# Ledger of designs, part 92: designed miniproteins, single chains, continued (4)

Each design is a single chain, and the fold is of that chain. pLDDT is the mean over its residues in the fold that is shown.

## One batch from the design tools (miniprotein)

Design m15390
Fold by ESMFold2-Fast:
Structure m15390 (fold): chain A 71 residues (1-71)
Amino acid sequence: HMTTLDIDLSSLNEEEFKHAAEILREALSAVGGSVEELGPGKLRVSAPLSEQELVSLVTGSLIRAIGEIFE
């Protein structure tokens, strides 16, 4: 079963959004998932994970991305 989450990152600027999307793509590809850009600041992530596992992976990836953006 594939779980999908829509993520709204429109509060990030274009550069921050690109970096976050790259981090998410790397994390999702490692688990057989994918990331689709639905529009400016909007992503859809899909993976063969539970909703809880996918939320955890996404949250960790975004925390890492934000840390890298500000350093």
Scores: mean pLDDT 81

Design m15391
Fold by ESMFold2-Fast:
Formats: sequence, structure tokens, C-alpha cells
Structure m15391 (fold): chain A 68 residues (1-68)
Amino acid sequence: SAKDKALVREIMNILLEEVSVAQASETVRELLAMIAAGASDEEIRAKLLEVANEENAEKILKLLEELR
């Protein structure tokens, strides 16, 4: 949907502040798979903290809540 595309684009923009395009794309794929599998907010936050600082991780987590 248009909403899902906009949210993914926003997540990509935040990740690109700290990581390469390749790593950001891989991270988005992993996050979407985790959500589809029913991963907890704690599990998603832990994954985000591998590639992003705490501020950016919390911003991305908030955007991912809108995809659920």
C-alpha cells in the first residue's frame, strides 16, 4: 500500500544516516521478516541497535508500530 511504501522509505532514510544502502536494504528486509514472524518490540529494538543509535532505533520502532 501507499502507507506501507511511505513508512519503508522513512525507515530507509533514517538507516542511511548511519549505514550503507546495502546494509539499510538488508536491515529493512530483516525487520519486515521479524514483524511477519511476530517478533516482540524488545527483539526488534535489539536488532535495530546493531545498526543504529538509540535515537534512530526508537524512531524506526515507532514507524514499524504503524505497519502492525
Scores: mean pLDDT 84

Design m15392
Fold by ESMFold2-Fast:
Structure m15392 (fold): chain A 74 residues (1-74)
Amino acid sequence: MTAEEAAARAVRAASEGMGYALKLGDSEGYRELVEIAVRAVEASQAGDVETALRLAKEAEEKRRELKRKLEEAK
């Protein structure tokens, strides 16, 4: 996996999670996901595959948690 591929994965998960955070009114969750996306792009520019992949996993976990909360708030 390239750093660019890992960063794209992180940005995708963060973007989806940001949508859930907005629906929940979770401004802190939104801000955290924006920061993850920015750091993932920076890691990609530095060629840091390990950091980009870690950020992708973190974004995916936060997205999953926010989606779960949104489903519970139905």
Scores: mean pLDDT 84

Design m15393
Fold by ESMFold2-Fast:
Structure m15393 (fold): chain A 81 residues (1-81)
Amino acid sequence: MLTEEEAEELYQEGLELLKQRKYEEAAEKFEKAGEIYEKLGDLEKALLSYTMAAYAYLQVGDVEKAEEVWEKRQEVLEKLK
């Protein structure tokens, strides 16, 4: 179910995982939250979620995933014009 509530729960789980330094798991939560927010048209929250996912992927050295998520972030930014 793609709801704002599901996206918010994923984002909050990502924040808790960041506090625990579980960066890979945090990145996955933030990326999923961003995808849901983007589909719902909440572009500001999608932008924030993708930014957090890219940060978390960089912390574990997953540059490829960080670049993919940064591209999604850039696409959302283009829609905010």
Scores: mean pLDDT 85

Design m15394
Fold by ESMFold2-Fast:
Formats: structure tokens, C-alpha cells, sequence
Structure m15394 (fold): chain A 72 residues (1-72)
């Protein structure tokens, strides 16, 4: 629904901000939440990719996928 799309976008943006700050742990959590609230399968896939990158300490990749999740 519209509220899920808004939550997915906000959490994707949060994953982007955390990844840009080098906070891979927060990027992982926010990527997971972006995936959970995604309105589209594409948004969910990007949120999961951000969470996976964050779990591996790859804050740059987590930021990039968080941004894509926010836009999907």
C-alpha cells in the first residue's frame, strides 16, 4: 500500500545515509526494513541487497542499493 511504499522509501534512504557514513551495521538493518516494506519486488530485492552488503561491511555497496530501494 501507499504507507508501505513510503516506509520502504524512507528506510532505503536511511540505508543510503548509513552506508555513506560508513555505518554498515545500520545500513544492514535499514536495508532489511526497506525490503520488508517494499511496494515492489524490485524495491524488496534492492533492500535485501543493501542488507547483504551491510552485513559484509561493504558500506559503499549498501549505500548504493539503499538509494535504489528508496527510488523503487
Amino acid sequence: GAEDAAAGARNGAAAYAAGKAGDSSTAQVMGHEAARHAATPEGAAYGRAAADAGSKGDSVTAANYGRLAAQA
Scores: mean pLDDT 82

Design m15395
Fold by ESMFold2-Fast:
Structure m15395 (fold): chain A 65 residues (1-65)
Amino acid sequence: AMAQREAELDRIVDEAVALVKAGKMTPEEAAGYAARRAHQELGLSNAEVARVAKRVIDKADEALA
């Protein structure tokens, strides 16, 4: 279901942002990590993967501000 896919995507994004907060990844590295996982685990299109990357960067920048 779409709702389940969105929940799994939110989990991937939150895990990537947590890695930035822990100092293990830059926002850019975390965006790449989340994008790769979303593509491999959820089968997202290139456009959807780009939106995931942007979402991780935006959330990580907010968390580091």
Scores: mean pLDDT 81

Design m15396
Fold by ESMFold2-Fast:
Structure m15396 (fold): chain A 90 residues (1-90)
Amino acid sequence: RVEGLLLAGRFAEAQGDYETAKKYYEEAIKLDPENVDALANLARVYEKMGKFEEAASYYEKAADIYEKRGDTENAEHFRKLAEELREKAK
């Protein structure tokens, strides 16, 4: 179910259809709020749309989930992405 939404979102994203990709990733997050792939993919779509504050927020959510799971490497990676995007938003 969630996997199908992520695949559909990735396909839309590959076609440059960021609004459709966003809808699929938002639905995936609605079904599984701790799905780090959906959160990271949604953040990337917001970044491609120039919405850097929204993108940073979703990368921070993904980082928080990785930290809760003890995955410090991925948590640090997504926190750095969020910080870079917040600098771009200024």
Scores: mean pLDDT 85

Design m15397
Fold by ESMFold2-Fast:
Structure m15397 (fold): chain A 73 residues (1-73)
Amino acid sequence: SAEALAAEFKARLDANRDDLAKMGELLAEIAALYRAGRLTAAQAVELFLHAAKLMKDEGGGGADRAVVERALG
């Protein structure tokens, strides 16, 4: 399900929070899954915002919702 897929990617983001290259790879996969219709827009935005929070907590900075929505759309 889309819910199970979103939960899996959230866990992968959490597991790779200190690896910016892997975080970027996961975000690209999330965007591809959204474009393929396998994730809803709300799920993709939530995952991107979750990643932005993790990156901010690790000192990498974050992105706002509007930037995330433009990247997905």
Scores: mean pLDDT 76

Design m15398
Fold by ESMFold2-Fast:
Structure m15398 (fold): chain A 61 residues (1-61)
Amino acid sequence: MAEAQAYLAQGVVAYRAGDYEAAVEYFEKALELDPENETARKYLAKAYEKLGDYEKAEEVR
């Protein structure tokens, strides 16, 4: 839905800015609204890897 897309877009912007903590929050909100969103899951995993949390990155794959 449109809200999931808005959160995904905000997460990508935060991720590109290097704000990985904010990116995680936005991608989690996108997945709450659209759990089947493969793009949000992949970005969430990448954001966790950037934060050094490899265990959480693996859990969302």
Scores: mean pLDDT 81

Design m15399
Fold by ESMFold2-Fast:
Structure m15399 (fold): chain A 93 residues (1-93)
Amino acid sequence: MNEELLKELEKLLEEVEELLEKAEELLKELKKLPEEDKEKKEELKKKIKELLERAKELLKEAFELLKKVDASNEQILRLIALSLRLIGLEFEI
């Protein structure tokens, strides 16, 4: 049993969820900014892109771990859901 690898997978999934939640909050702030605040909009876009790039790296690590461990159906579904959330956020930016 790869219990340590399963714990690593769970940690990666939790870290991705936190990064995507932060990106979603910043995207809400971006959408509320007036057109004249171009500098603030660009700063928020940069921060969102940085969060999404970090989330991509962690998702790649999670997919590699998934191939090596007997992951639960719940963990597999969470990984798919997080990947879809990431794609959706990238499309909106």
Scores: mean pLDDT 85

Design m15400
Fold by ESMFold2-Fast:
Formats: structure tokens, C-alpha cells, sequence
Structure m15400 (fold): chain A 91 residues (1-91)
């Protein structure tokens, strides 16, 4: 659950830093699915996914791959919402 979400977030951030926005988006989707299956993935997992989503969105925009960047950003927003639900913070 949380460990899988954190691992996926870390892998997605690494892919984004390497300029692979599409790979980062796919890894974020895997992490979000793992978080959902585990009942939220924990605040740390959600935060990692949100950070990775932002990084992937920026990498995609910079590379001119707006579709991959948008997909990653949406996945990051989903992770942030999960973080809010688990910690009681506003979304």
C-alpha cells in the first residue's frame, strides 16, 4: 500500500528527471492504483505521488509533450486529494 505508492512516486520522479514524462505518467498511474487498492496509500505515499506528478508535468511541458504532462499532473492531483483525506488537510 503506502510503500508501493512511495516507491512508484520515487520511480516516477526519477523518470521525470530523465525527461521521460510518459514513463513517469505510467508509474504514477501504477502508484495511484496501489494507493486506492490499499485504502489510500498513506499520507507519505500520496505526497510522493503528488510531487512526482508535478515534476512529470513540468518535464512534459518543457519537452513539448503536453498530453503526457497533463496526464501526470492529473495523477498528482489525485494523490494530493488522497493526502488531504488521510491527514484531514483541505484539498
Amino acid sequence: GEEAARAAGAAAEAAAKAGDARGAAALLGEGENAARAAGGGGAAGAAALAAAGRAAGEAGAKAGDAAAGAGAAIQGVGAAVLSGLLTGEPA
Scores: mean pLDDT 63

Design m15401
Fold by ESMFold2-Fast:
Structure m15401 (fold): chain A 69 residues (1-69)
Amino acid sequence: MEELIEQAAEEARRLAEKMGVDPEKYAQLARDIARELLEKGYSPERALAIAVTAAVLQAVGDKLEEELA
């Protein structure tokens, strides 16, 4: 369980770094989402995919809000 949560965090961190946003902020978001999904009975594969995707979409949204402000 923890290894999969940390894998989601690591993938989100790597993508956030490439986007030029705070890598630890989105890594932590991916950890929180992955943990919640695993606790709700989602498969590890699905939890990982959703957590990373959601964290990346949030990063894109945050960057767009910053550019529009």
Scores: mean pLDDT 83

Design m15402
Fold by ESMFold2-Fast:
Structure m15402 (fold): chain A 70 residues (1-70)
Amino acid sequence: DTAAVAAALRQVGELIDAARKAMEEGNYDEALKLLDQARALVEASPLPPEVKASILRTIDELRAEVEKKK
């Protein structure tokens, strides 16, 4: 389902970008919320396993950075 994959990738990208902006602003609780939303969307989406693994790794790295600063 190409349309579902494209929509999921766009939404995940927007959530990650929003999380990065929240981190830049020191809004760590908002950043964690956005990263959790991105993770849930990736896990629920019909993405290839390798694509999921790559995105989830990025989310985990960002989450670790937030937790280190919190």
Scores: mean pLDDT 84

Design m15403
Fold by ESMFold2-Fast:
Structure m15403 (fold): chain A 56 residues (1-56)
Amino acid sequence: MEDPLARLPPEERARVEAEYAALDEAEAATDDFREKADLGVRRLALAVDVVIKAKE
């Protein structure tokens, strides 16, 4: 498996890693299904952005 994060510039990688960490923290802090669903959508959007940038 290719790691898309390995292809990003160091600054973008650090930003994306911080974003994932923030999403993990927010998900761990909530038991609300609607909040978890919204966080899931944001995580998916971030993953898509990383893959697109890694293809450049």
Scores: mean pLDDT 75

Design m15404
Fold by ESMFold2-Fast:
Structure m15404 (fold): chain A 109 residues (1-109)
Amino acid sequence: DPEAEYQRKIEERQRKADEAAKKREPELKKKFEKIKEVILNDPSLTEKQKKALIELLDAIYDVLNSKDKTLEELEAKLQAVIDKLKKEGISPEEASKILSEAAEKVENE
């Protein structure tokens, strides 16, 4: 039964994802807090840009650790934050670069 086999593969992937998430949750939380600190201490960013970037990090953290939110709710939250960043002069590409550079600083400490 292809449907029963597909369901078993979904359940096995979900179980492995839950086990991996449970092990990663405290490490991810600590890493995200350090990334937030790097952003908050960046003198090249405005206070509005810092706030919007922190909201983006919180949205990404929610996507990675959410058990109770739908994909549509998570996508809507991410899009709203991306739109805020664009209004503050930060493109999605620039936001990705800022977050990647902040993450690299955390990894190199």
Scores: mean pLDDT 76

Design m15406
Fold by ESMFold2-Fast:
Structure m15406 (fold): chain A 61 residues (1-61)
Amino acid sequence: SIEEAVELAKKLLEEGLSPEEALKRVTQWVYDRMLAGELTSRQAAEAIEAVKRTIEELVKK
């Protein structure tokens, strides 16, 4: 889900990954779920956009 992707991004940043590396990891996770039939292409795009916004917000803290 979109919420799972956002929570994964938060966890990766908390573990010390850079914003760019966290985004790459979550994007791969989202695409893997899309290929497994768990997400539509539209849901994957929405999840990636939500993750980008969340990373931007967290980096400003």
Scores: mean pLDDT 80

Design m15407
Fold by ESMFold2-Fast:
Structure m15407 (fold): chain A 68 residues (1-68)
Amino acid sequence: AVGEATAAALREVAPTLSPEERQFAMDAADRILADPSRVEEVTRELFARLTPEQRKALSEAMLARQNA
């Protein structure tokens, strides 16, 4: 499912983020798993907090998992 793939991608990328951003990404993954209908909302909030390089890495991880 899209929500599960997104949560998995967030957890995969989290170790490459700063401690504050990592915590936010992990919380975002948990929120998406609790309510998959919020995946777009939570992802939008997370992307607003990341650098362009971090957004690219996360976007690529998400797309790879959604296309599997």
Scores: mean pLDDT 75

Design m15408
Fold by ESMFold2-Fast:
Structure m15408 (fold): chain A 91 residues (1-91)
Amino acid sequence: SAAERQRRIEQLQKDLEELKKYLKEKGIKISEKEKKEALEKYKKLEELAKEKKYEEGKKLLEEIKKEYDPEKFQAAVAEKVLEEELAKLKA
């Protein structure tokens, strides 16, 4: 329903604002490019796991560990997921 969609939009906006506040308080800066690249890598990890390509998944995970602090990577993925879900619901 429209009311359920609106409640979901409000919850996602609140979650995104809380995440941005957390990152600001922690001094973690994430660019739009870093968020996009982190989400693309995360989606690829999920795809490889779903296909049971564990050796390829391990290699990608090692590359991610070299490029990103784990907290920064998780936050970048979370922020981009929330942004994309909001965009879909507002479309």
Scores: mean pLDDT 84

Design m15409
Fold by ESMFold2-Fast:
Structure m15409 (fold): chain A 68 residues (1-68)
Amino acid sequence: MMEELRERAERAAREKLRELGVEAEEVKVTIEGDVVSVEVTPARPLSSEEKARAALAAANAAIEAVEE
């Protein structure tokens, strides 16, 4: 169950990034209790604003996917 929860969060984060037009080489999700951490490695350089927006959107999508 924990592994499927992590995979669901990772998939949600990837989908959100794709929706925003951000290509990610790697998306890592770590779940520790109620804390969800998302690491995004972009396929191309992003501006500081794009990075912040992508990171926030990916994190929110991951949290929503594991909300319970």
Scores: mean pLDDT 76

Design m15410
Fold by ESMFold2-Fast:
Structure m15410 (fold): chain A 66 residues (1-66)
Amino acid sequence: MEPLRIAIEGLEKAKELNNVSAAVRALEEALEHAPEEYRPAIEEALKQARNGDLDGAIELLRKALE
């Protein structure tokens, strides 16, 4: 499965639950399995999620899939 898609699904679920820790965990798991080319996008999404900006993290990853 695509690492960015897994990260997006995890972030959307975490947003529904209002759970930043779940969002961070989903991004960390995606980063462990991500090819080098996707790591910068996931790392930037992690920074946004750690700041509580789950919407920004989701949008960043969605744009990376374009």
Scores: mean pLDDT 79

Design m15411
Fold by ESMFold2-Fast:
Structure m15411 (fold): chain A 87 residues (1-87)
Amino acid sequence: KVEELVKVLEEVLSESELNLILLEMYRKKGELKKIEEILSNPLSREEIAKELLENFTESEIIEALKTLLNQDIGDETKARLEKVLKA
């Protein structure tokens, strides 16, 4: 139920953290052009929600969150990602 997961992401995470998740997801797909576009012009919260709903599955989003939790992204961001995974 990707719509429920995306709603939780929008409520818990900052716009910069949402862009971080989207970048990780496009990195997993090898979509280098999409990564370059987002790095040059970060998306708004609403644009990220639309991208996630249209292009990604719940499983792909959850795997991206798990990958980010294993990276050096800072303790506050990790705590917020853990809250999303528990919701």
Scores: mean pLDDT 83

Design m15412
Fold by ESMFold2-Fast:
Structure m15412 (fold): chain A 56 residues (1-56)
Amino acid sequence: KKVYEEIKKLFEEAREAHGAGDLDKLNEVAKKIRDYLKKAGNSALSPKEIAEKLEK
């Protein structure tokens, strides 16, 4: 429950960084999402799936 909320917030930050063209920040947020998923033991989202979600 809390893990999902934090991941959702990180996705929103990634969307804003992508819209601003800030590739460095986008990369940093993507790494945080990956690390958070590893810590939570949740492998449902791969880096590729995260990228596809951002493209919407």
Scores: mean pLDDT 68

Design m15413
Fold by ESMFold2-Fast:
Structure m15413 (fold): chain A 92 residues (1-92)
Amino acid sequence: AAAGEAGAAAGKAGDGAAGAAGAHAAAAEAQALLAAGDYEGALAAGQAAAAGGLAAAKSGTGEALLAGIGGALAGIGEAFQAALLAGRPEAA
């Protein structure tokens, strides 16, 4: 959590490379939390990844811009999946 959050905050501050790295870390965390069944945590991590990736994309150039976009898309996907799973009762 701390590494992804720090990277997302750096991305919001305009550090494209750090923001992109943080967005990827947060997206990975969201995926791990989904696998563990922590849908609320996965949603929060996915949203952090999306926000950090978007901020990195806005401030980045070239590869940093593309990495930021990739991180934002990954975060959006994980947040959407987590929200769907969190919104329904356990089917097991």
Scores: mean pLDDT 65

Design m15414
Fold by ESMFold2-Fast:
Structure m15414 (fold): chain A 100 residues (1-100)
Amino acid sequence: KAIEAYKEAIKLKPDFAEAHNNLGNALASLGKYDEAILEYQRAIELKPDFAEAHNNLGNALASLGKYDEAIKEYQTAIELKPDYAEAHNNLAAALLSQNK
C-alpha cells in the first residue's frame, strides 16, 4: 500500500527525492536491500545533501555486509548533519563489524 503510493508519486514527479527515499525505506522493511539501495541512490542523485538518504543507504549496505561502503555513507551523513546521533551510532557499529 505505501509502496504503491510512493511509486505513484514518482510517476507524477520522478525528481522527487523524498519519494525515492520513502520507497527505499519501504523496500528495506521488506528485506529488499538491493532494490532499496537503488532508490536511496536516486534520492541522493536528486538531492546530494539529503543526510537521511545517506544514512539509510549506509544501513542497507551494512545489512548486505558492505561495511566499507556503509562507513562512507554514514560519514557523509554526519558531514551534512554533524549532530545526527543515529548516523554516529551506525558508524560506530559498522566500524566494529569491519574490524572483524
Scores: mean pLDDT 85

Design m15415
Fold by ESMFold2-Fast:
Structure m15415 (fold): chain A 60 residues (1-60)
Amino acid sequence: GKKLVEEAKKYLEEGDYEKALRLALKAKQLGDTKGAEEILSKLPEFDVTSLVAEDLLKIA
């Protein structure tokens, strides 16, 4: 939830887009869609598609 969004903001401010992306996606899965979308909109799309694909390949 909200805690994951706040942690994602911290990593985003640090320039750690990989951790920010992972925490935002986790928050979205837990139902904090609005907060997660705000973080995702600030991340490079290349990192979004790359990290999501890696995680999906492990669960699918």
Scores: mean pLDDT 68

Design m15416
Fold by ESMFold2-Fast:
Structure m15416 (fold): chain A 67 residues (1-67)
Amino acid sequence: MDLSVEELAAFILRLAEAGASVRAVADNLLASGYSREKVAEALRLAAERSEDPEIAAELRRLAEELE
């Protein structure tokens, strides 16, 4: 299973909004074989679409760490 950046961003955002750790979600995606570049792009897109400023800030920080 290889999700697009758009699909991955939606998946990350949905889990983060449900109370999942953004770091744990990112770590699981990397463990599943997604590239750091693709996960970072998805994290940036999820941050842009997040309504929660705390979730958005955490998503942006992880994206910067992975590039």
Scores: mean pLDDT 82

Design m15417
Fold by ESMFold2-Fast:
Parts: sequence; structure tokens; C-alpha cells
Structure m15417 (fold): chain A 95 residues (1-95)
Amino acid sequence: SIDELIEEINKKLTELFAAVDAGDLETAQKLIEELVETLNKLREYAKKSKDPKEKFRIELTIGVVEVALATLQKVLGEDSPLAKLLRKAMDEIAK
């Protein structure tokens, strides 16, 4: 369901920031990849939904993740081991 996917995204964002703060780059990388996968599932749900309210909630959630990843890239900088993965993730989300 949309609610379950949104909850999963919010949980993974919280875990991603915690992993980055702890210097756990392996966990951070996995969470970034899982966030992209979950967003792609949400985006496919949006294509099938005719409910404007559901579409709004999905687009809002995608926007929150885009801002979160862009902020993380800015804070960590280009020398971060995560820089290339963050760029790839943002490119895939934005299309």
C-alpha cells in the first residue's frame, strides 16, 4: 500500500542519517539503494492511481527524499565515498 511504502521511506531516511552520523558507509550505501527502489515502487503506484490525493502524497514523498539526498550530498561533499552513489540516486529519482 501507499501508506506502507511512505512509512518505509520515512524509516529508511531516519536510518540513513543515523548511519552517516555513525560513519557506517556500508549501511548508508545499502539504505540509499533501497530508498531508490522503494521510490520507484511508489512512482509506479502513482502511474496506476487516478486519485489526485494519492498522487499528491506520492509526489510530496518523492520531493522529500530528493531534498534529503541533495542536502546529504552538499554536507558530505565530492570527496565522500558516497558522492558518486548520491549523484546516481538523485539522477534516477529526478529522471
Scores: mean pLDDT 84

Design m15418
Fold by ESMFold2-Fast:
Structure m15418 (fold): chain A 67 residues (1-67)
Amino acid sequence: AVIPVLVELLQHEDESVAATATRALLEIGPEAIPPVLPKLVELLQSDDELVAKRALQTLKLLLPLLQ
C-alpha cells in the first residue's frame, strides 16, 4: 500500500518529504494516477493554500503520464 502512504506524505509539513513523495509517485508512473487523482482533486480545492499548491504541482506532473 505504497500509494496511500505517498498521498499522505504530500501533506507533510517538511517540503523535502512532500517533494520525495511526489517523485516516488512519478516513478510509479500511470498506475499511481487512478488511486491518487480523486484525492489530489480534493486537496486542490482545500482552503489550506500550501496543501492546494502541493496538490496542483503534483497533478501537473502526473496528468501527462496518462497520455
Scores: mean pLDDT 74

Design m15419
Fold by ESMFold2-Fast:
Structure m15419 (fold): chain A 47 residues (1-47)
Amino acid sequence: SFEEEYRKKINELLKKAETVTSPEEARKIMDEFEKLRKEYLKEKSKK
């Protein structure tokens, strides 16, 4: 389901954030996290 897919993606991103060591990677992950969070919230509200 869409909700499960998004939750999984958020979790994966969180795990990745723990392992990143470079500022570039961290920034990218933060951006992806924000994007996913926004999409997730939008989808949840729409549902």
Scores: mean pLDDT 76

Design m15420
Fold by ESMFold2-Fast:
Parts: structure tokens; sequence; C-alpha cells
Structure m15420 (fold): chain A 60 residues (1-60)
């Protein structure tokens, strides 16, 4: 596990892929990309998606 983060705003994934992107949602950070994006898994829905690092508040 890369770490836990909280979403800071409502976000949808690229290409219209639905991710748990509501402000306050807890996500597991699986991978961080050097382009400023992260692959996350919603703890609420179990879905994975790509979000901007600026949209995450790391808790660890």
Amino acid sequence: MKGLARMTKDVKGPDGVVVSGKKGDLVEVLEVHEDGNAVVRSLKTGKTGLVGLDELEFLE
C-alpha cells in the first residue's frame, strides 16, 4: 500500500471513467506518476482511477 489520501474536491477520472471523486472521500494511493497524477483506489467503491496529485491530501 503506497498510502492513504483524502480527496480535496469532486473529481472525475480522465476519459469519463467514473472514480470515487467526491470531496472528503478516502482513497488508497497505488502509484504516483511523475506527470503529477496518481492511481488511486476508492475505499468506498473499490474502483480505481487517475487523479491529480493536487486533488489529494496525503494522510501518511
Scores: mean pLDDT 68

Design m15421
Fold by ESMFold2-Fast:
Structure m15421 (fold): chain A 84 residues (1-84)
Amino acid sequence: MSVTELIGLILRAIGLLLEAKRLLEKAEKGDEEAAKKAVELCEEAIKICEELLEHAPESLKETAEKLKKEAEELLKKAKELLEK
């Protein structure tokens, strides 16, 4: 995987997490469909971060680990909203 492809994956993960945060705000107001979609986006972001961690140079691994942690925290919140 090239550095350009790795940067593309980082930008994709960031975009997914920003949309997931927007959907979680709606989910907290009782939008169950928003909660379900947030789960899907967070799971996709986690998969991208796992690919980044396998292929990224050291300089990008810290960014990938931070994004993965954020995605996992958002996923936990989205799942908690669906369990109500």
Scores: mean pLDDT 83

Design m15422
Fold by ESMFold2-Fast:
Structure m15422 (fold): chain A 66 residues (1-66)
Amino acid sequence: MEKEAAERLIKAFERDRQRLAGTNPEAAKLYEEAIKAVKEALENGDFSALMYKAMELYEKARRLAG
């Protein structure tokens, strides 16, 4: 269940990263870092800390993409 949700989240962030890469590279970089945090959560099983970090980076990326 958590793995499927995390994989969907990675795909969504990757799409947004690709869209922003040419127009807002700073926001795209934050999405890339958020993807890394979700992948680390999948590998280590520590979803609490790493998902918090991913969501913080996502929120920051959204504000920059505004």
Scores: mean pLDDT 77

Design m15423
Fold by ESMFold2-Fast:
Structure m15423 (fold): chain A 99 residues (1-99)
Amino acid sequence: MQPLSPEQVRAFADALYEHLKARVEADPSLTPEEKEILLKALDKIREYLVENPELAQRVAQAFRDGDLAALREILIEAAKKVMTPEEVEIFQRALDRIA
């Protein structure tokens, strides 16, 4: 598997952020407060992926393989590095609904 360039990592992280942001904004089960917390968390995860290209590569591979379980686990791993435990719990519940 070919490694992603720094530009490809950034483009991928930005694309993933926009995709998840759209899903969060469109989800009627989320309160405005939960949406704000999730969007802030997704922005932090985007930045973390750009700084951690190996993790971004794993996310890209999971997307290519259609491995939603692996994608979920990698995103939760990133979330735990940038979010509080309470925010991680909200993020995990949101992913379970949209995955």
Scores: mean pLDDT 77

Design m15424
Fold by ESMFold2-Fast:
Structure m15424 (fold): chain A 84 residues (1-84)
Amino acid sequence: MHPIIKGWAERFGVSQAAISSIIRSYLPQILANPGQYQQLARQFVADLERTFGVQIPASRRGATILGMQQLFRDMDANPDRYRP
């Protein structure tokens, strides 16, 4: 499991499995839209905030989006690691 998922689970008080489920739901969009990692990362952050009723502080939002872009690049390169 990617370290960013564990960090978010601890910060937001939600399960790693729940966060991983949302991340995996983005795999088809990532594969269909190569290179759109920043846009998808922004969408994911909004979905995460809405789903769990949490808000990422503005001071950390940029770092969070960048971390998601890196994860989404890895998902695009290694999709089978993130399939159910």
Scores: mean pLDDT 77

Design m15425
Fold by ESMFold2-Fast:
Structure m15425 (fold): chain A 108 residues (1-108)
Amino acid sequence: SEFEELAHEMLELFGELLTYFHQAIDYAKAGDLAKAEAELKKARELLERIKELAEKAPELKPAVDKLVAKVEEAIAYLKAGDYDKAEALLEAAGREFVAELFAILKKQ
């Protein structure tokens, strides 16, 4: 179904976002703030794509809005040098997002 296809595309994009976010942490820990910011920009571009997909399925929008807010909060912790909080918040946000998408899919 279109709903299942949108959910799968969102999960794929989120997986790519996690890769860029972890690379940003690695660069920041190495003191390469310019490369860290470049990876965060890629993560944000993927987040915007997930947000655009949610416009096609309004029932997914609350889960996506929550994910966006939590990812931006994780980015703020990363920029502050609190890498452990950034990783923990991102992991919690991702787990919740996956759970919410599957809960909605099971009701369709």
Scores: mean pLDDT 86

Design m15426
Fold by ESMFold2-Fast:
Structure m15426 (fold): chain A 74 residues (1-74)
Amino acid sequence: EKLVELIRQRAAELGLTFEPGAAEKIAEYVESLKDVLGDQLESAARVILQTLADRVRAAGRTTITPADVDELFG
């Protein structure tokens, strides 16, 4: 999917990797809001990824896990 590819590309640019399912969870959450976000969909995905990147780096990690995504979204 185009959004999952964008998320993976941005994570790579930030020097981060994903555990299986983590990138998909982000994409599914953002896509669930696509009818509301419209042209903001890509921007929303980037902001979410940056927030997760900051969180995992603060924890001394370079891998984003499904648990990190679940904690962010509630």
Scores: mean pLDDT 79

